# Designed miniproteins, single chains, continued (3), part 24

Each design is a single chain, and the fold is of that chain. pLDDT is the mean over its residues in the fold that is shown.

## One batch from the design tools (miniprotein)

Design m8799
Fold by ESMFold2-Fast:
Structure m8799 (fold): chain A 70 residues (1-70)
Amino acid sequence: DKTEKINKLRKERVKLSDQLSNATTPEERAELAKKLMEISREILKLRDDPVARLDITAARNLLALDGLQP
């Protein structure tokens, strides 16, 4: 069921987003941002999701601010 998969991915997204906002090192932020982008991309493969799009954009911006590749 696509809905069950989406709900599971959304829970992981929330967890990663919270961890990312509390990350203090560039290395931790890069790892968490990449994981957030991956989960958000998986959600977008199943449905169009504005929050997932915003999470990808925010993660890319964060990586750019830390001088890291998106």
Scores: mean pLDDT 75

Design m8800
Fold by ESMFold2-Fast:
Order: sequence, then C-alpha cells, then structure tokens
Structure m8800 (fold): chain A 97 residues (1-97)
Amino acid sequence: MKELSPEERRDALRAGVETLVKAAELRLQGKINEASSYETAAGILLALAQPTDEEIREAVREALKGKDVEAYAKALEQSPIAKSPLARLVLETVKEL
C-alpha cells in the first residue's frame, strides 16, 4: 500500500470526508450517478488516510458544520459505500451529532 506522510494522511482524510459529504448532497439532489463517482473517490481517500476514530470524528464535525446532519445521514445510508468500514464509521459519527 502507498505510505503517506502524517500531513498527507490528514489532507486525505479531510478530502475523503468532504467528498463523501458532497456525495450525500448530490444524492439529496437526485444526482445518483455523480454521487456514486464521489463515493468511490471518498472511499479511496479514506483508505489512504488510515484514520483513527478520533480523526474521523473531527473531520466529520468540521465538514458538516452548518449542514442538516439528519438529511446527510439518510443520504449516506442509501449508498453502497456505507458497507465500507470507514464509510460506516463516518455515518455513525454523523448520527452522533
């Protein structure tokens, strides 16, 4: 697997969570094909980041600031990527907000 620096891993985590949030937004807009592409990209970024639970919670809180967390959780639950362990942890964190 490709090894990233700590800074690159933090950037990948932030980008991954933000991309997953954007995918949820696209699903809420009915843009399912576009959402699927973003979900795939988010999964790759999250896998590269190899984040801890605490790092995921921080990134999710930052990305969802000012967002409708209930609507985003519902959109993410409809995604096949929710079966990914990292995407599931993001979803569980969203539900805790």
Scores: mean pLDDT 75

Design m8801
Fold by ESMFold2-Fast:
Structure m8801 (fold): chain A 85 residues (1-85)
Amino acid sequence: MSLELSPELVEILEEILKETDKIVLENAKTNPELSRKAVEEALKKLEEVAKKSPPEKKKQLLEAKELLEEQVFGSIDLIEEANKA
């Protein structure tokens, strides 16, 4: 995990993950599109921070972005399939 990042970057990642998780859990039951938008915004924030970061931190932030995509989009897909069925 991205615990190797500076404390400032770790705080940013934790904040983004907490906000994304809250939106997925609360809004996916009523509107999955809101959950997808929240994830897209979180991914854009990570991408912007990565672009402004040194190469070492950029790599760690991109790895965190991939983890976020895998976990959150996977959860949204499961919720959408449940709503479909």
Scores: mean pLDDT 66

Design m8802
Fold by ESMFold2-Fast:
Structure m8802 (fold): chain A 95 residues (1-95)
Amino acid sequence: DELEKKKKEVTRELLIEAAEIALEKAKEKGLKEAEKLAEYALKFAEKGAAALSEEEKKEAEEYAKKLSEEGKKIFEDAVEEQLPRAEEAYEELEA
């Protein structure tokens, strides 16, 4: 329905923001594996799964496996920062 479509659009926008935050933090800290994973995450969020080649998907999985604890925290923090915004936006759409 229309509500589900709007929720998907909001989710996409928040995933783009989370990926952009993760990418900036990875670049700032010089974490190459996190930077590459964030670049693939951003491409996925902007253009969908079909935008990633099978090789790029495999590379993303390899970078995810190589993430340091600091790299993992960058992604966790970026997603967690967007969760309250998602909840507020979903409530506004249902009003």
Scores: mean pLDDT 78

Design m8803
Fold by ESMFold2-Fast:
Structure m8803 (fold): chain A 66 residues (1-66)
Amino acid sequence: MDALLEETARASRDFFGDRSGSSRRAYNRARDATIKATGDPLLAAEAEGRGIQEYVDDIQRAAQEA
């Protein structure tokens, strides 16, 4: 289950970063797999939020260190 949450977070991060159709499809698949495995769409939503926050944190850190 943890692997599915991490996959959903990563796919969300990738989609938020590039907003492409490919990243969106990967995110949708990871989210659907997480919901199917956990039965809890809120866990998938939390993983999505974590992925987005990781992307924002990485961009902010890079900007501050440059």
Scores: mean pLDDT 76

Design m8804
Fold by ESMFold2-Fast:
Structure m8804 (fold): chain A 80 residues (1-80)
Amino acid sequence: MSLEELAKKAFEAFKKIIGILMDAIREFYRENPDAVYTGEELLEKARSLLTPEQQAEVDKAAEEFNKYSEEFEKLLRERG
């Protein structure tokens, strides 16, 4: 698999994670516009708002992202 193919697959997995979390964050802030959370606290809050199906999707996407990121790093090391 090419470096570009791995980057694309990793990025697609990353977009799934970020999309789900960002949608949860936006909905939370729509209801709580004055809430003050750090980035990490906000991500924890977003994760707590996910349905079991969304949580499973995020977990699967995280596994795919880690897999393709490791392969991407391996190929970069082979080229560098």
Scores: mean pLDDT 77

Design m8805
Fold by ESMFold2-Fast:
Structure m8805 (fold): chain A 61 residues (1-61)
Amino acid sequence: SARAEKIAKLLAEGQKKSEEFKAQYEEMKATLTPEEFRKKGQELIAEAQKVGEQIQKEMEA
């Protein structure tokens, strides 16, 4: 179905972003101050949550 295809697309995008977030998280952990790290970490978490919310919306639509 169109919905299943859309969800699969969102999951693939989320997986790609998850890998990028892990790499960025490790780099930030090594290079940033604790305050800078928390700020950037919060931004990455917000992006990940946004993808999850989009998947949830498509499932409920």
Scores: mean pLDDT 75

Design m8806
Fold by ESMFold2-Fast:
Structure m8806 (fold): chain A 61 residues (1-61)
Amino acid sequence: SKEELDALREKLENATTPEEVVAVMKEIADLYVKNKDNPELRKEAIELAREAHDKYLALVA
């Protein structure tokens, strides 16, 4: 749902370690899979996953 996506955005913003970012990435993937009938939510989930990936790379560099 939109509420779950917004909660994941907040978790990502508050994540300070690579492990915390990986946990959020897993939750984003689960949200994407269970929302097959909602293309708009899936598009936003993909965008959030890209942000999570960028944050992960910044933390491990």
Scores: mean pLDDT 84

Design m8807
Fold by ESMFold2-Fast:
Structure m8807 (fold): chain A 55 residues (1-55)
Amino acid sequence: TATTTILGKEVTSEKEKHKEIKIDKEKDIVTDTYGGWVYDRKTNTLTTHDGKVFK
């Protein structure tokens, strides 16, 4: 496993599966299909797999 940091928030993803990270440039949303987290760059909001929200 690997931990990445997005705007000071720690997010865990499998390093072999970090290619599952999808970036929607139009909406500025980053999604990790494997790790189950979604990061909205416009609102600086990270939502984790278990539904926790960080800013």
Scores: mean pLDDT 63

Design m8808
Fold by ESMFold2-Fast:
Structure m8808 (fold): chain A 74 residues (1-74)
Amino acid sequence: MKKIEEIKKKYEEDLKNTTDPAEIVRLKNIYSVEIDLLKKGVPEEEIKRRIAAVESAFDIAEQLLKRRGREIPL
């Protein structure tokens, strides 16, 4: 599926420019969710909306991890 390959290529470019471990984990999780939704036949626009919600949740998760005195997730 060309769309999945395009998403992979875009995330590889983002990963190449990202050195922060937390951001790398975030990108991989968002990428995984997007691929899973595509495999389930969810419409592209709905996938984009769900990815935006996941990104918002990661902002909260990063703050929670920082409050636990850990800089990197397990």
Scores: mean pLDDT 70

Design m8809
Fold by ESMFold2-Fast:
Structure m8809 (fold): chain A 100 residues (1-100)
Amino acid sequence: SLEEEVEKRFEEFRKNLEKQLKKLKASEEDKKTVFELLDEVGRRVLESISLSEEEQRALRREVMDELAARIAASTNPVLKNLLLAVAAETQEIFDFVLAR
Protein backbone atom coordinates (compact mmCIF):
# COMPACT_ATOMS: atom_id res chain seq x y z
CA SER A 1 0.00 0.00 0.00
CA LEU A 2 1.00 3.66 -0.27
CA GLU A 3 1.00 3.83 3.55
CA GLU A 4 3.42 0.86 3.77
CA GLU A 5 5.76 2.44 1.17
CA VAL A 6 5.76 5.78 3.06
CA GLU A 7 6.43 3.97 6.38
CA LYS A 8 9.28 2.02 4.71
CA ARG A 9 10.87 5.24 3.38
CA PHE A 10 10.78 6.90 6.81
CA GLU A 11 12.14 3.72 8.48
CA GLU A 12 15.07 3.51 6.00
CA PHE A 13 15.80 7.22 6.55
CA ARG A 14 15.65 6.75 10.36
CA LYS A 15 18.24 3.95 10.13
CA ASN A 16 20.53 6.17 8.01
CA LEU A 17 20.10 9.07 10.48
CA GLU A 18 20.92 6.75 13.42
CA LYS A 19 24.20 5.75 11.72
CA GLN A 20 25.06 9.42 10.99
CA LEU A 21 24.27 10.52 14.57
CA LYS A 22 26.53 7.75 15.94
CA LYS A 23 29.39 8.75 13.59
CA LEU A 24 28.99 12.45 14.54
CA LYS A 25 28.85 11.54 18.28
CA ALA A 26 25.70 13.64 18.57
CA SER A 27 24.46 14.45 22.09
CA GLU A 28 21.46 12.56 23.53
CA GLU A 29 19.53 15.87 23.42
CA ASP A 30 20.26 16.36 19.69
CA LYS A 31 19.33 12.71 18.93
CA LYS A 32 16.04 13.15 20.82
CA THR A 33 15.28 16.42 18.99
CA VAL A 34 15.94 14.91 15.53
CA PHE A 35 14.02 11.64 16.13
CA GLU A 36 11.04 13.38 17.78
CA LEU A 37 10.84 15.73 14.78
CA LEU A 38 11.12 12.80 12.33
CA ASP A 39 8.29 10.98 14.17
CA GLU A 40 6.13 14.15 14.12
CA VAL A 41 6.59 14.83 10.38
CA GLY A 42 6.25 11.10 9.54
CA ARG A 43 2.89 10.96 11.33
CA ARG A 44 1.70 14.07 9.46
CA VAL A 45 2.75 12.67 6.05
CA LEU A 46 0.96 9.36 6.84
CA GLU A 47 -2.19 11.29 7.87
CA SER A 48 -2.00 13.17 4.51
CA ILE A 49 -2.51 9.93 2.49
CA SER A 50 -6.30 9.93 3.16
CA LEU A 51 -6.64 13.65 2.23
CA SER A 52 -7.46 15.30 -1.12
CA GLU A 53 -4.59 16.50 -3.36
CA GLU A 54 -5.40 20.12 -2.40
CA GLU A 55 -5.28 19.26 1.33
CA GLN A 56 -2.04 17.26 0.82
CA ARG A 57 -0.43 20.29 -0.89
CA ALA A 58 -1.60 22.58 1.94
CA LEU A 59 -0.22 20.22 4.61
CA ARG A 60 3.09 19.92 2.69
CA ARG A 61 3.42 23.75 2.71
CA GLU A 62 2.62 23.86 6.46
CA VAL A 63 5.11 21.09 7.37
CA MET A 64 7.89 22.46 5.13
CA ASP A 65 7.40 26.01 6.51
CA GLU A 66 7.62 24.66 10.09
CA LEU A 67 10.82 22.73 9.22
CA ALA A 68 12.31 25.86 7.57
CA ALA A 69 11.59 27.85 10.77
CA ARG A 70 13.29 25.19 12.95
CA ILE A 71 16.32 25.17 10.63
CA ALA A 72 16.54 29.00 10.71
CA ALA A 73 16.32 29.00 14.54
CA SER A 74 19.15 26.45 14.97
CA THR A 75 22.59 27.88 15.83
CA ASN A 76 24.21 24.41 16.11
CA PRO A 77 25.75 23.57 12.68
CA VAL A 78 25.51 19.79 13.22
CA LEU A 79 21.83 19.96 14.26
CA LYS A 80 21.10 22.43 11.42
CA ASN A 81 22.53 20.01 8.83
CA LEU A 82 20.54 17.11 10.32
CA LEU A 83 17.34 19.20 10.20
CA LEU A 84 18.11 20.06 6.54
CA ALA A 85 18.37 16.31 5.81
CA VAL A 86 15.00 15.69 7.55
CA ALA A 87 13.42 18.51 5.49
CA ALA A 88 14.84 17.16 2.20
CA GLU A 89 13.60 13.59 2.87
CA THR A 90 10.18 14.85 4.04
CA GLN A 91 9.84 16.87 0.79
CA GLU A 92 10.78 13.79 -1.32
CA ILE A 93 8.20 11.62 0.50
CA PHE A 94 5.45 14.28 0.09
CA ASP A 95 6.35 14.48 -3.63
CA PHE A 96 6.09 10.67 -3.84
CA VAL A 97 2.61 10.76 -2.22
CA LEU A 98 1.46 13.55 -4.60
CA ALA A 99 2.87 11.76 -7.71
CA ARG A 100 0.51 8.76 -7.37
Scores: mean pLDDT 86

Design m8810
Fold by ESMFold2-Fast:
Structure m8810 (fold): chain A 87 residues (1-87)
Amino acid sequence: SIEELIERLREQYENPDLSKLEPLMKEVVALAREVAATLSPEEKARLERSIADLEALVQEVLNNPNATTADVRTVVGTMLQFLLDLA
């Protein structure tokens, strides 16, 4: 559920674990695509752009050997805001 995913993202924000970042992103994207299927073509295109931006942001952190706790928190915060906007 959106609520359970929000709670897991809040836990990740407080106690960042890089290994959980990509699995959480995949769950957020899967949920977003379920919502996208119910939207108009214009709304779907907007949501797909937001999904692509989120995927890019996560991959930048995962590919950065100097990624800080602050970088992980920024990405998790973006995922959390994305879900809040979706709900």
Scores: mean pLDDT 85

Design m8811
Fold by ESMFold2-Fast:
Structure m8811 (fold): chain A 93 residues (1-93)
Amino acid sequence: AAQALAYLESVKRGVKALEKAGLIEKEVAEKILEKLDEAIEYLKQGKFEEAKEKYLEAVRLLQEERLKKNYITEEQAEKAIKNTEELLDKLIA
């Protein structure tokens, strides 16, 4: 639990850094941060499945923005989402 919480807080710092670097629009960063905050709140409540769903929503928003900016391909975005889901399944198990 503590390790997963620290991981999500690290991801939030990464999103804020991307916004400050101009690699992501402020409005998109705010939406991603909102989903990460929801995931953290569910994690604090022991609701791991709901936390996973909110985190995956945040990852999808980030990959969509990266795809829109041509930083990654559609195939790379799909693989990143799938790899994140597999990682979360291992962390919860």
Scores: mean pLDDT 76

Design m8812
Fold by ESMFold2-Fast:
Structure m8812 (fold): chain A 78 residues (1-78)
Amino acid sequence: SDAEELEIVREVLLEVADHWRERNPEVAELLRKAAEETDPDELARLLQEIGSMLSPEELRELTAELRRLAEERYAEAS
C-alpha cells in the first residue's frame, strides 16, 4: 500500500540521517526534512540539494546506503 511504502521511505531516510549526523550535520538535517516530506516533487528536490552538497565519492556512499536499506525494508515488508 502507499502508506506502507511511505513508512519504509521515512524509516530509511531517518536511519541514514542518523548515520550521517556526525559526518555531515547539514546533510543529516536535510535527510530528516525529506523523511517528513509528503510531496514527491519536493522530496526529489531535497534529495537533489543533498547531492549538490556532497563530493562524488560521498554521493556514491549515500546513494548506495539509501538503496541497500530500502531493499532490506521492502524485503522485510514482503
Scores: mean pLDDT 79

Design m8813
Fold by ESMFold2-Fast:
Structure m8813 (fold): chain A 90 residues (1-90)
Amino acid sequence: MTVVVIASRDGSKVGEPGSGLAVFRDGELVHSEPLTASSKEDVEDILKKVNEAIRKGENLVVYLPYDENKEPVTFRVEIKDGEVVAKELP
């Protein structure tokens, strides 16, 4: 089962707001880049969806919202004790 988290905008470069990619395959983190979300609540919502999909063995593609009116949060996903968590970056 594959879960993909994409924060990419049209033509955006990796590391810019609305860019980044993380890929989970069969409950393992196979690719992780810094991701940018519009808020901490968006990060928590995405983590909930990703963990749910992994538990159910479902394929999932999730796009991180980009909203210029909010303070963006840059983070990297990790697996701790079988659960996907976010590590906030400066």
Scores: mean pLDDT 70

Design m8814
Fold by ESMFold2-Fast:
Formats: sequence, structure tokens, C-alpha cells
Structure m8814 (fold): chain A 79 residues (1-79)
Amino acid sequence: GAVDAFRQQLAALEQTFQQELDTAVQNHDISAFNQAVQNTQQQLTQLGQNAPPELQQELLARQGALQQRIAEALKKVLA
């Protein structure tokens, strides 16, 4: 159903983003880091606009977790 499709899209986006963050951290590549963050935030905004009402709370929680991952990755890229 639409809810399952949305969750699959969100999970795929999160997996791709984590791979991009890990690569940027490994290479200390701040430009790649910034590109990954920008692209993922744009895709999350698009997904959020079409999110089913029952998933809004889950989406907010996942967005919060994503911001925490960004902050941790930034510390590692800059180290």
C-alpha cells in the first residue's frame, strides 16, 4: 500500500544518505558532505509534502534522527 511504499522510499533515502556520509567522512570531503546533506534535505522535503497523515509523527522522529547523524558526521569530517 501507499504507507509501505512511503516507508520503503524513506528507508532507501536513509541508506543512500548514510553511504554518502560515510564516504565523505572517510575522505574528509566537506564538499561531498555538503552535497549529500543538500540533496537529502531536498528529497525529504518532497517526501514530507506527500506523507500520509498517519506517518507524520514517524517522519518527524526520523528527521530528528537524521539531523543528529548529520551533526555527528560533521564532527568526523572536520576532525
Scores: mean pLDDT 85

Design m8815
Fold by ESMFold2-Fast:
Structure m8815 (fold): chain A 69 residues (1-69)
Amino acid sequence: MDPLAEQVARELAAYYRANPEVSDEELARRFATVLKSLPARYHPAVLALLRELGVPESVLARVEALLAA
């Protein structure tokens, strides 16, 4: 596993758990902003780790849509 992808995914998942009041749309926008600061090759690994760490598909599908735009 790439250490950078793991660190980013853990930080984003921790933000999700700490901020239950934040909407899926706002979470996805923040997550996409972080991912866009990384080379595109890291995006699939971070998204897979976020799924494993319990981030819901409603957030992750929105992140993937924002990354594709």
Scores: mean pLDDT 84

Design m8816
Fold by ESMFold2-Fast:
Structure m8816 (fold): chain A 61 residues (1-61)
Amino acid sequence: SRISVEQARREAEENRRAAEINLELAKKDPKRSYSYYSAASINRAGADFSEELAERAEKAE
């Protein structure tokens, strides 16, 4: 449905922004950089998942 598609797109955008924030934190704190890069990777995976859900729903509609 369009509501589900819209929600998935919002979640994707939120996860991409979170990834960007974590990458900036990695640059500012080298001692914790690995943890921040790991968090960014998780956020990117979440964004990709939400985007796939939105695309599948749009393709079906």
Scores: mean pLDDT 81

Design m8817
Fold by ESMFold2-Fast:
Structure m8817 (fold): chain A 64 residues (1-64)
Amino acid sequence: MDLKTIAKEAVRILLEEGLISEEQAKEILQMIDDGASLAEVRDRLLSLGVPESKVREALARAVE
């Protein structure tokens, strides 16, 4: 599976759930396009106050 696609889908899920703002989603999507790893994306989401459980849930749903 393409890790970039998984990361983008996880960001989309978190935005739809209202856990991040549209501006924060755009920033993270740009990081992914610039080659950020899943770990870097996860760490950024955690730094924005997204609970680790919600990050894990979004990533799990992105791979289904």
Scores: mean pLDDT 81

Design m8818
Fold by ESMFold2-Fast:
Structure m8818 (fold): chain A 77 residues (1-77)
Amino acid sequence: SALTERLVDLILSTIDDEEEREILAEVIEELIREGFSQEEVAHVAQEIRAEQIQKGRILSREEALEIAREVAEKLRS
């Protein structure tokens, strides 16, 4: 939905670090290619942001994709 698309864009826009934005954008692109819905993608973005806040650092692409898979399992089970 348009609201979900705007939520993803809003989350990306709150990220000050360019490397963090690039990693998250790449992960989102991969999820879209794998057939994830915009709603699932928004949930993944939120979970990645929460994990980064908790750890106090930017996640690697590998860590971000692992969170994406965990969120996908939870939403699809």
Scores: mean pLDDT 74

Design m8819
Fold by ESMFold2-Fast:
Structure m8819 (fold): chain A 78 residues (1-78)
Amino acid sequence: MKEVFVESLEELEEVLRRAQKEQVEHLTIHLKSGLTVRVTRQKDGGYVIQIYDPEGRPVSAATTIEEAIEKVRELIEK
């Protein structure tokens, strides 16, 4: 299983788009905020993206990159 660390939403989007293009089966992405994003490819070629808080609790989910970025943004306090 591949693990990646990202420091920004732009890096997160780039990693997610690359994973989709390269048809990666499983990917775990750690954000500087302490959030973790787990990507799992489905048999039909779609993706499930699960978002976890710093304590490892599931807090959100998405099926598209755009939805995942929006949900991560909402979880990061500005």
Scores: mean pLDDT 81

Design m8820
Fold by ESMFold2-Fast:
Structure m8820 (fold): chain A 101 residues (1-101)
Amino acid sequence: SSMKPKLVKDLSSEDPEKRKKALDYIKETKDKELIEAAIEPLVEALKSEDLSVRLASAVILGEIGDKRAIEPLKKFLEEEENVSEELKTTIENAIKEMEKK
């Protein structure tokens, strides 16, 4: 679908409605190519200047539940010096959800 690049971009949008619509599509379709394409942009969005985007990106990675995000999330927590407690807790919760067997 020609919509896949737009959906990946929308997952890290500052607009919460765009994020929700893109996430709902992934949850409904479980599109493997879209999920694979979304991991790297969502991990990069953890470095966003917008706290809402950073928090949402961690939540979305957890809700997608793709275990390939676990190592990048752990690395982010290890390498970033000034992670807010809210963002740290959100990332730790996302990791826990993805580590469920």
Scores: mean pLDDT 81

Design m8821
Fold by ESMFold2-Fast:
Structure m8821 (fold): chain A 71 residues (1-71)
Amino acid sequence: MLPKAEESNKLATEAIDALKAGDVEKARKIIDESYEQGLENALASVAIVARELGHEELAKYAEEKLQELQK
């Protein structure tokens, strides 16, 4: 099994690559997967990159999922 940190980095990279390719649906699925696995670092990284690439609603979605893990 991959360590949680390596899994977080893998999912963050896959989501960022999807966003760069314009595949918003794939990025959203990876956000949902990261939330289900409790991967706060993956959600934070995706939120930052989505905002930088102009996907503001997707960035908000990732931020909301991150906040839910912190409650």
Scores: mean pLDDT 80

Design m8822
Fold by ESMFold2-Fast:
Structure m8822 (fold): chain A 92 residues (1-92)
Amino acid sequence: LEETLAGLNEALDRIDEAVRAGDVDGVKQASEEFIRLAKEAAATGSPEAQDALMKAAFRLLALSVEAWLRGHDEIAEILRQTALEVIRLGKA
């Protein structure tokens, strides 16, 4: 679990970097990696994993709003969809 949570933080940092760069393909790639790791974390069923996923989902939603305000509509939509998927995983 600790290794998976570390991987989630690294993927979030890559998403943040791609968002700041306006790199749509980078956001897609990092979001796919994030979802893969999120599924692994959710599969543990641990409260720590659920808490980490919920916190990550809120960060992704905040980044989505920032991207939208900067006119990066495609990036904003990818981040919104990613956040909603993470919420579903953390709830299950």
Scores: mean pLDDT 84

Design m8823
Fold by ESMFold2-Fast:
Structure m8823 (fold): chain A 86 residues (1-86)
Amino acid sequence: SDKEALLEAARRVRELAAATPDPEEAAIGERMAEFLEAAAEGEEALKKFLEKLGVKASEEEVRKIHEELPGLARETLEALAAEEAA
C-alpha cells in the first residue's frame, strides 16, 4: 500500500541517517524520514509539516506531492536495496 511504502522508505532513510558519521547527512536524513511519515499520515499532516518548515504550498501542490510520493518512495527503496547489494 502507499502508506506502507512511505513508512518503509522513512524507516530505511532513518537507518541510513543513524549510520552516517556526517552530522549534516544525519540531519537531512532524519528530516526526510519525518517528511515521508507526514505524507503517510495524509495530506493535512503533510501540509502542516511543510508549513512548520516555512514552505508555502497550495492545497493543490500538497495533493500532488501526496499522490506522487508513494511512487518516489518505492523508487528510493529500490535504489537503497541496490546500494546494499553492491
Scores: mean pLDDT 82

Design m8824
Fold by ESMFold2-Fast:
Structure m8824 (fold): chain A 107 residues (1-107)
Amino acid sequence: MSGEEAAASILPALTVTLGVPESVSVEEARAIAERIAAEHPELSLEAVAPGEVTVRLAAGKGRVLAEALTDLLLALYRAAGLELPASKESVTGALTMYLAERARRAA
């Protein structure tokens, strides 16, 4: 699937687990995930564990879902004082392809 096809494709509801930097506590990760979920109605918080945040994505366009995940990932890294060696657009593109692949495996 091309990036354009992945971005435009309607994906089914998906659960995604993100790795959280070790310096971010469970309570900080939960607060960040809840804030991002409030900004992105397509994203809801399922669970928080040490080093992990699990979120559910509603069915929707790959690009929209990827943008929600990108905002969450960047917020978690910023809380750790870390800068990703990639632009927001580059991260969103990578997550768009990742979500399309996850959707194909779930089908």
Scores: mean pLDDT 80

Design m8825
Fold by ESMFold2-Fast:
Structure m8825 (fold): chain A 96 residues (1-96)
Amino acid sequence: MPSFEMAAKSAGSAGYSAARSSGEKGVEYARKGGIESGGEKAGKAAYEAAKGGLEGGYREALRKGKEASKEAGGQEGAIEAAKGAGKGAKRADEAA
């Protein structure tokens, strides 16, 4: 694929940034709802950012990374991130 190396680099950067940001927001959320819940949401956000980059190229990596870094905190942010991740996973599961 054209720009595959750029897509991989963007996926890595987005995944790392999402993991870092989601980790911080996960800790904040865990203080309110419990450590397991916060960690799970942070992990899912980071995973989907990296997966999006590999499947959709650098544009998808950047989009999911932005979603994770901006929206992965608090209950509403976590729900919105989960909806995006759920749509991506559902499409992947339903595809061959």
Scores: mean pLDDT 48

Design m8826
Fold by ESMFold2-Fast:
Structure m8826 (fold): chain A 66 residues (1-66)
Amino acid sequence: MSVDELSEKLTQAIKEKDIEKAKEYMEKAVERLRELSRRENRPTIEEAAENAREITESVIEELKKE
């Protein structure tokens, strides 16, 4: 599954408030980005992965409370 496809599934899970699926797709997307960063030695991809993780965790936490 591509990072782009994972991002779309994550967005849909967030809209549907499916916290379990949102967390699953977030973790898969971050792992894929880190794998690409390591393979190609591209720090910018790793930075994007960390930013995506932090933003997604914040959104999931907010959804759980609301």
Scores: mean pLDDT 70

Design m8827
Fold by ESMFold2-Fast:
Structure m8827 (fold): chain A 67 residues (1-67)
Amino acid sequence: SAEERAREALLKIPKEDLEALIEMVVRDPALRQRLLELLATDKEALVEELLASDDPGIRALLRLAAA
């Protein structure tokens, strides 16, 4: 499924690159801060939060990751 492809793709991205992507696509400062804190402690949980997100920037990232 597209969700499974996105999950696998995101899990393969190094933490530093995923941090940069979050900073680029997430414009809401509160959401961005929460996601960056989660990335530092639990990358797998961060990926699941991204998959469940309604944020437009995150949704665009997920569509690209699923391709």
Scores: mean pLDDT 86

Design m8828
Fold by ESMFold2-Fast:
Structure m8828 (fold): chain A 77 residues (1-77)
Amino acid sequence: GPGSGILGHTVPRTAGVEVLVDGKKVATTDENGLFAFSLPPGKHTVTFRKPGYKEVTVEVEVKEGETTHLVVELEPA
């Protein structure tokens, strides 16, 4: 695609994890724990949440014209 974005997965690979950017839901992980979405360049806060797991929040910096790869470790709550 012509834009900047995030591509990644959870560890363990977990379906149905909600992905929020700056407090807005943008994606849900698929059966392989994969997520992908477009973002403008700059710093963003990405939150991963699913009932039964501890909420994970990471700060990412997206560069113009690049896809940032992100691996997120989920811990049971």
Scores: mean pLDDT 85

Design m8829
Fold by ESMFold2-Fast:
Structure m8829 (fold): chain A 78 residues (1-78)
Amino acid sequence: MARIEELLEKGRTSTDPAVIAELTALLMDEDLEVRLAAVDALGLNGSEEAKEALKLATKVNPDEEVREKAREKLKELE
């Protein structure tokens, strides 16, 4: 959990594509709370890379809750 928490916190402000990619991988985590927190972190980040990750998640993520939250965050970033 500590490593995931660090990644979520760092991902909120990072412009590093590697950090955004690791944060995007958390959208597939086994824990729903972690997946939803990753959507929140990408939404707070607001970079073009984070927005593209959220757009992709709305179409391909297997979790309906993750897809809906990603759509909500994208609407806020318009």
Scores: mean pLDDT 79

Design m8830
Fold by ESMFold2-Fast:
Structure m8830 (fold): chain A 87 residues (1-87)
Amino acid sequence: SALDEELEKVKEEFLEEVGKIAPELVEELRKAIEESKSIDELAKKLSEIFNKHLSTLSEEEQKKLEEIFVRTINELGRLEAEAKAKA
């Protein structure tokens, strides 16, 4: 469906942006995306991964990753809400 294609695009763009800042997180984040059955579960897993790696990330990297995480979760939520409103 068009929604599934948009969701996949957002997830791939997320992994590409994270890979530019912290490439070591990409594999763990890809697993979190694949294993998550809801946006709430994904948001929780992303938060857990981010907190696990805080000690290895600079303040600037932490700020950029937090911005990317929040933007991605908001975009996924917006796409699901738009699809639900049309149903």
Scores: mean pLDDT 81

Design m8831
Fold by ESMFold2-Fast:
Structure m8831 (fold): chain A 99 residues (1-99)
Amino acid sequence: MKEEALKKIDEALDLVYEAARLSKDIETQVQLTLIAMQLYLAKKAVEKGDYDTAIELLKFVQKRLEELAKQSTDPRVRELLNEAIEKVKEAIKLLEEAK
């Protein structure tokens, strides 16, 4: 479960970095960079066995990704963000089941 949750967080990170790379809007790039930092902190929390902190960080990331996906006018960026949201949801479920 821990290894699967870490894999889902890494997959979400890759999708967020790809979305940032494709985004032409500076504000969106900044928001995605901050989200990537929160995902990295969630990953570190999982590695330490602090699943409560990891879940809270991932829930914050999910909300921010959903807001950006709704605002995105680029369908490629929106698709990447929606895929990242699903990976984050899967990671949350795995961590909640491991508690």
Scores: mean pLDDT 87

Design m8832
Fold by ESMFold2-Fast:
Formats: sequence, C-alpha cells, structure tokens
Structure m8832 (fold): chain A 98 residues (1-98)
Amino acid sequence: MLSVDEQLAGMQKRIEELGTEYKKLKKEAESTNDKKKLEELIRKLTILQFSLTSLMVEADLLARKFPQYRQQAEWLKNQAESLLKGINKLIDEINTKL
C-alpha cells in the first residue's frame, strides 16, 4: 500500500492532468459550432466529471482514516471541486448551443 504522502502526491498529479485536459476541451469548445464535435466534447467532459468526483471521494476517505492529513486532503478536494464547477458550467454552455 502507498504511503499517505504518496497517495496525496498522486492525487495532486491527477488533478493537474485533469485540469490540463479540461483547458484543452474548453479551447476546442470555444473554436467549434459543429454539433457532433460538441456532443463528443460533452462525453469527454463527463469522463472528467467522473474522475474528479472519484478523487473527491478518495480524498474524503483519506481525511477520515488519517485526521492528521485532513487539511491537505481537504485542499485537494477543494481543487477538484473548483475544476468540477468549471466543467459543469462548460457542459451547460455547450448544451445551450445544441
């Protein structure tokens, strides 16, 4: 089993990778009015929603099991939640164009 510090570092890296993918998808959404491409972007954004929600649950479980890491886990959860809010807003904007 990974140490808690290694698990937290892995979560931070995954949030950064998901944030990079989100920025790419957002730029693609801003550059297209093609309905099929917009539908594909929604599918990709939905996968990011699932990944972020899973990370938030994992962070909450770590905070419950290791209270001494609660502030670090909560910080990661807040980063994931902020990114998730951006994704939800982008999906709503794309759905308005469909």
Scores: mean pLDDT 88

Design m8833
Fold by ESMFold2-Fast:
Structure m8833 (fold): chain A 69 residues (1-69)
Amino acid sequence: EKEKLQQRIASLQEEIDTLNEEIDFLKARLAASTDPEEQARLKGKIEELKNTIASLQDRIAQLQAELDA
């Protein structure tokens, strides 16, 4: 069971890493963009991804607490 918890934590951490890479890419695009509609879309997506990361971090904390029990 601990092996499964460890694997789930690792998978969630990989998802967070991927989402952070996507945010960095979107931030670079936002900085280069001169289109207000594209800027609004990119800002919205960045906010959505940040919220997703926060949720995943909370889930990792829960799983780590479960692993330590």
Scores: mean pLDDT 85

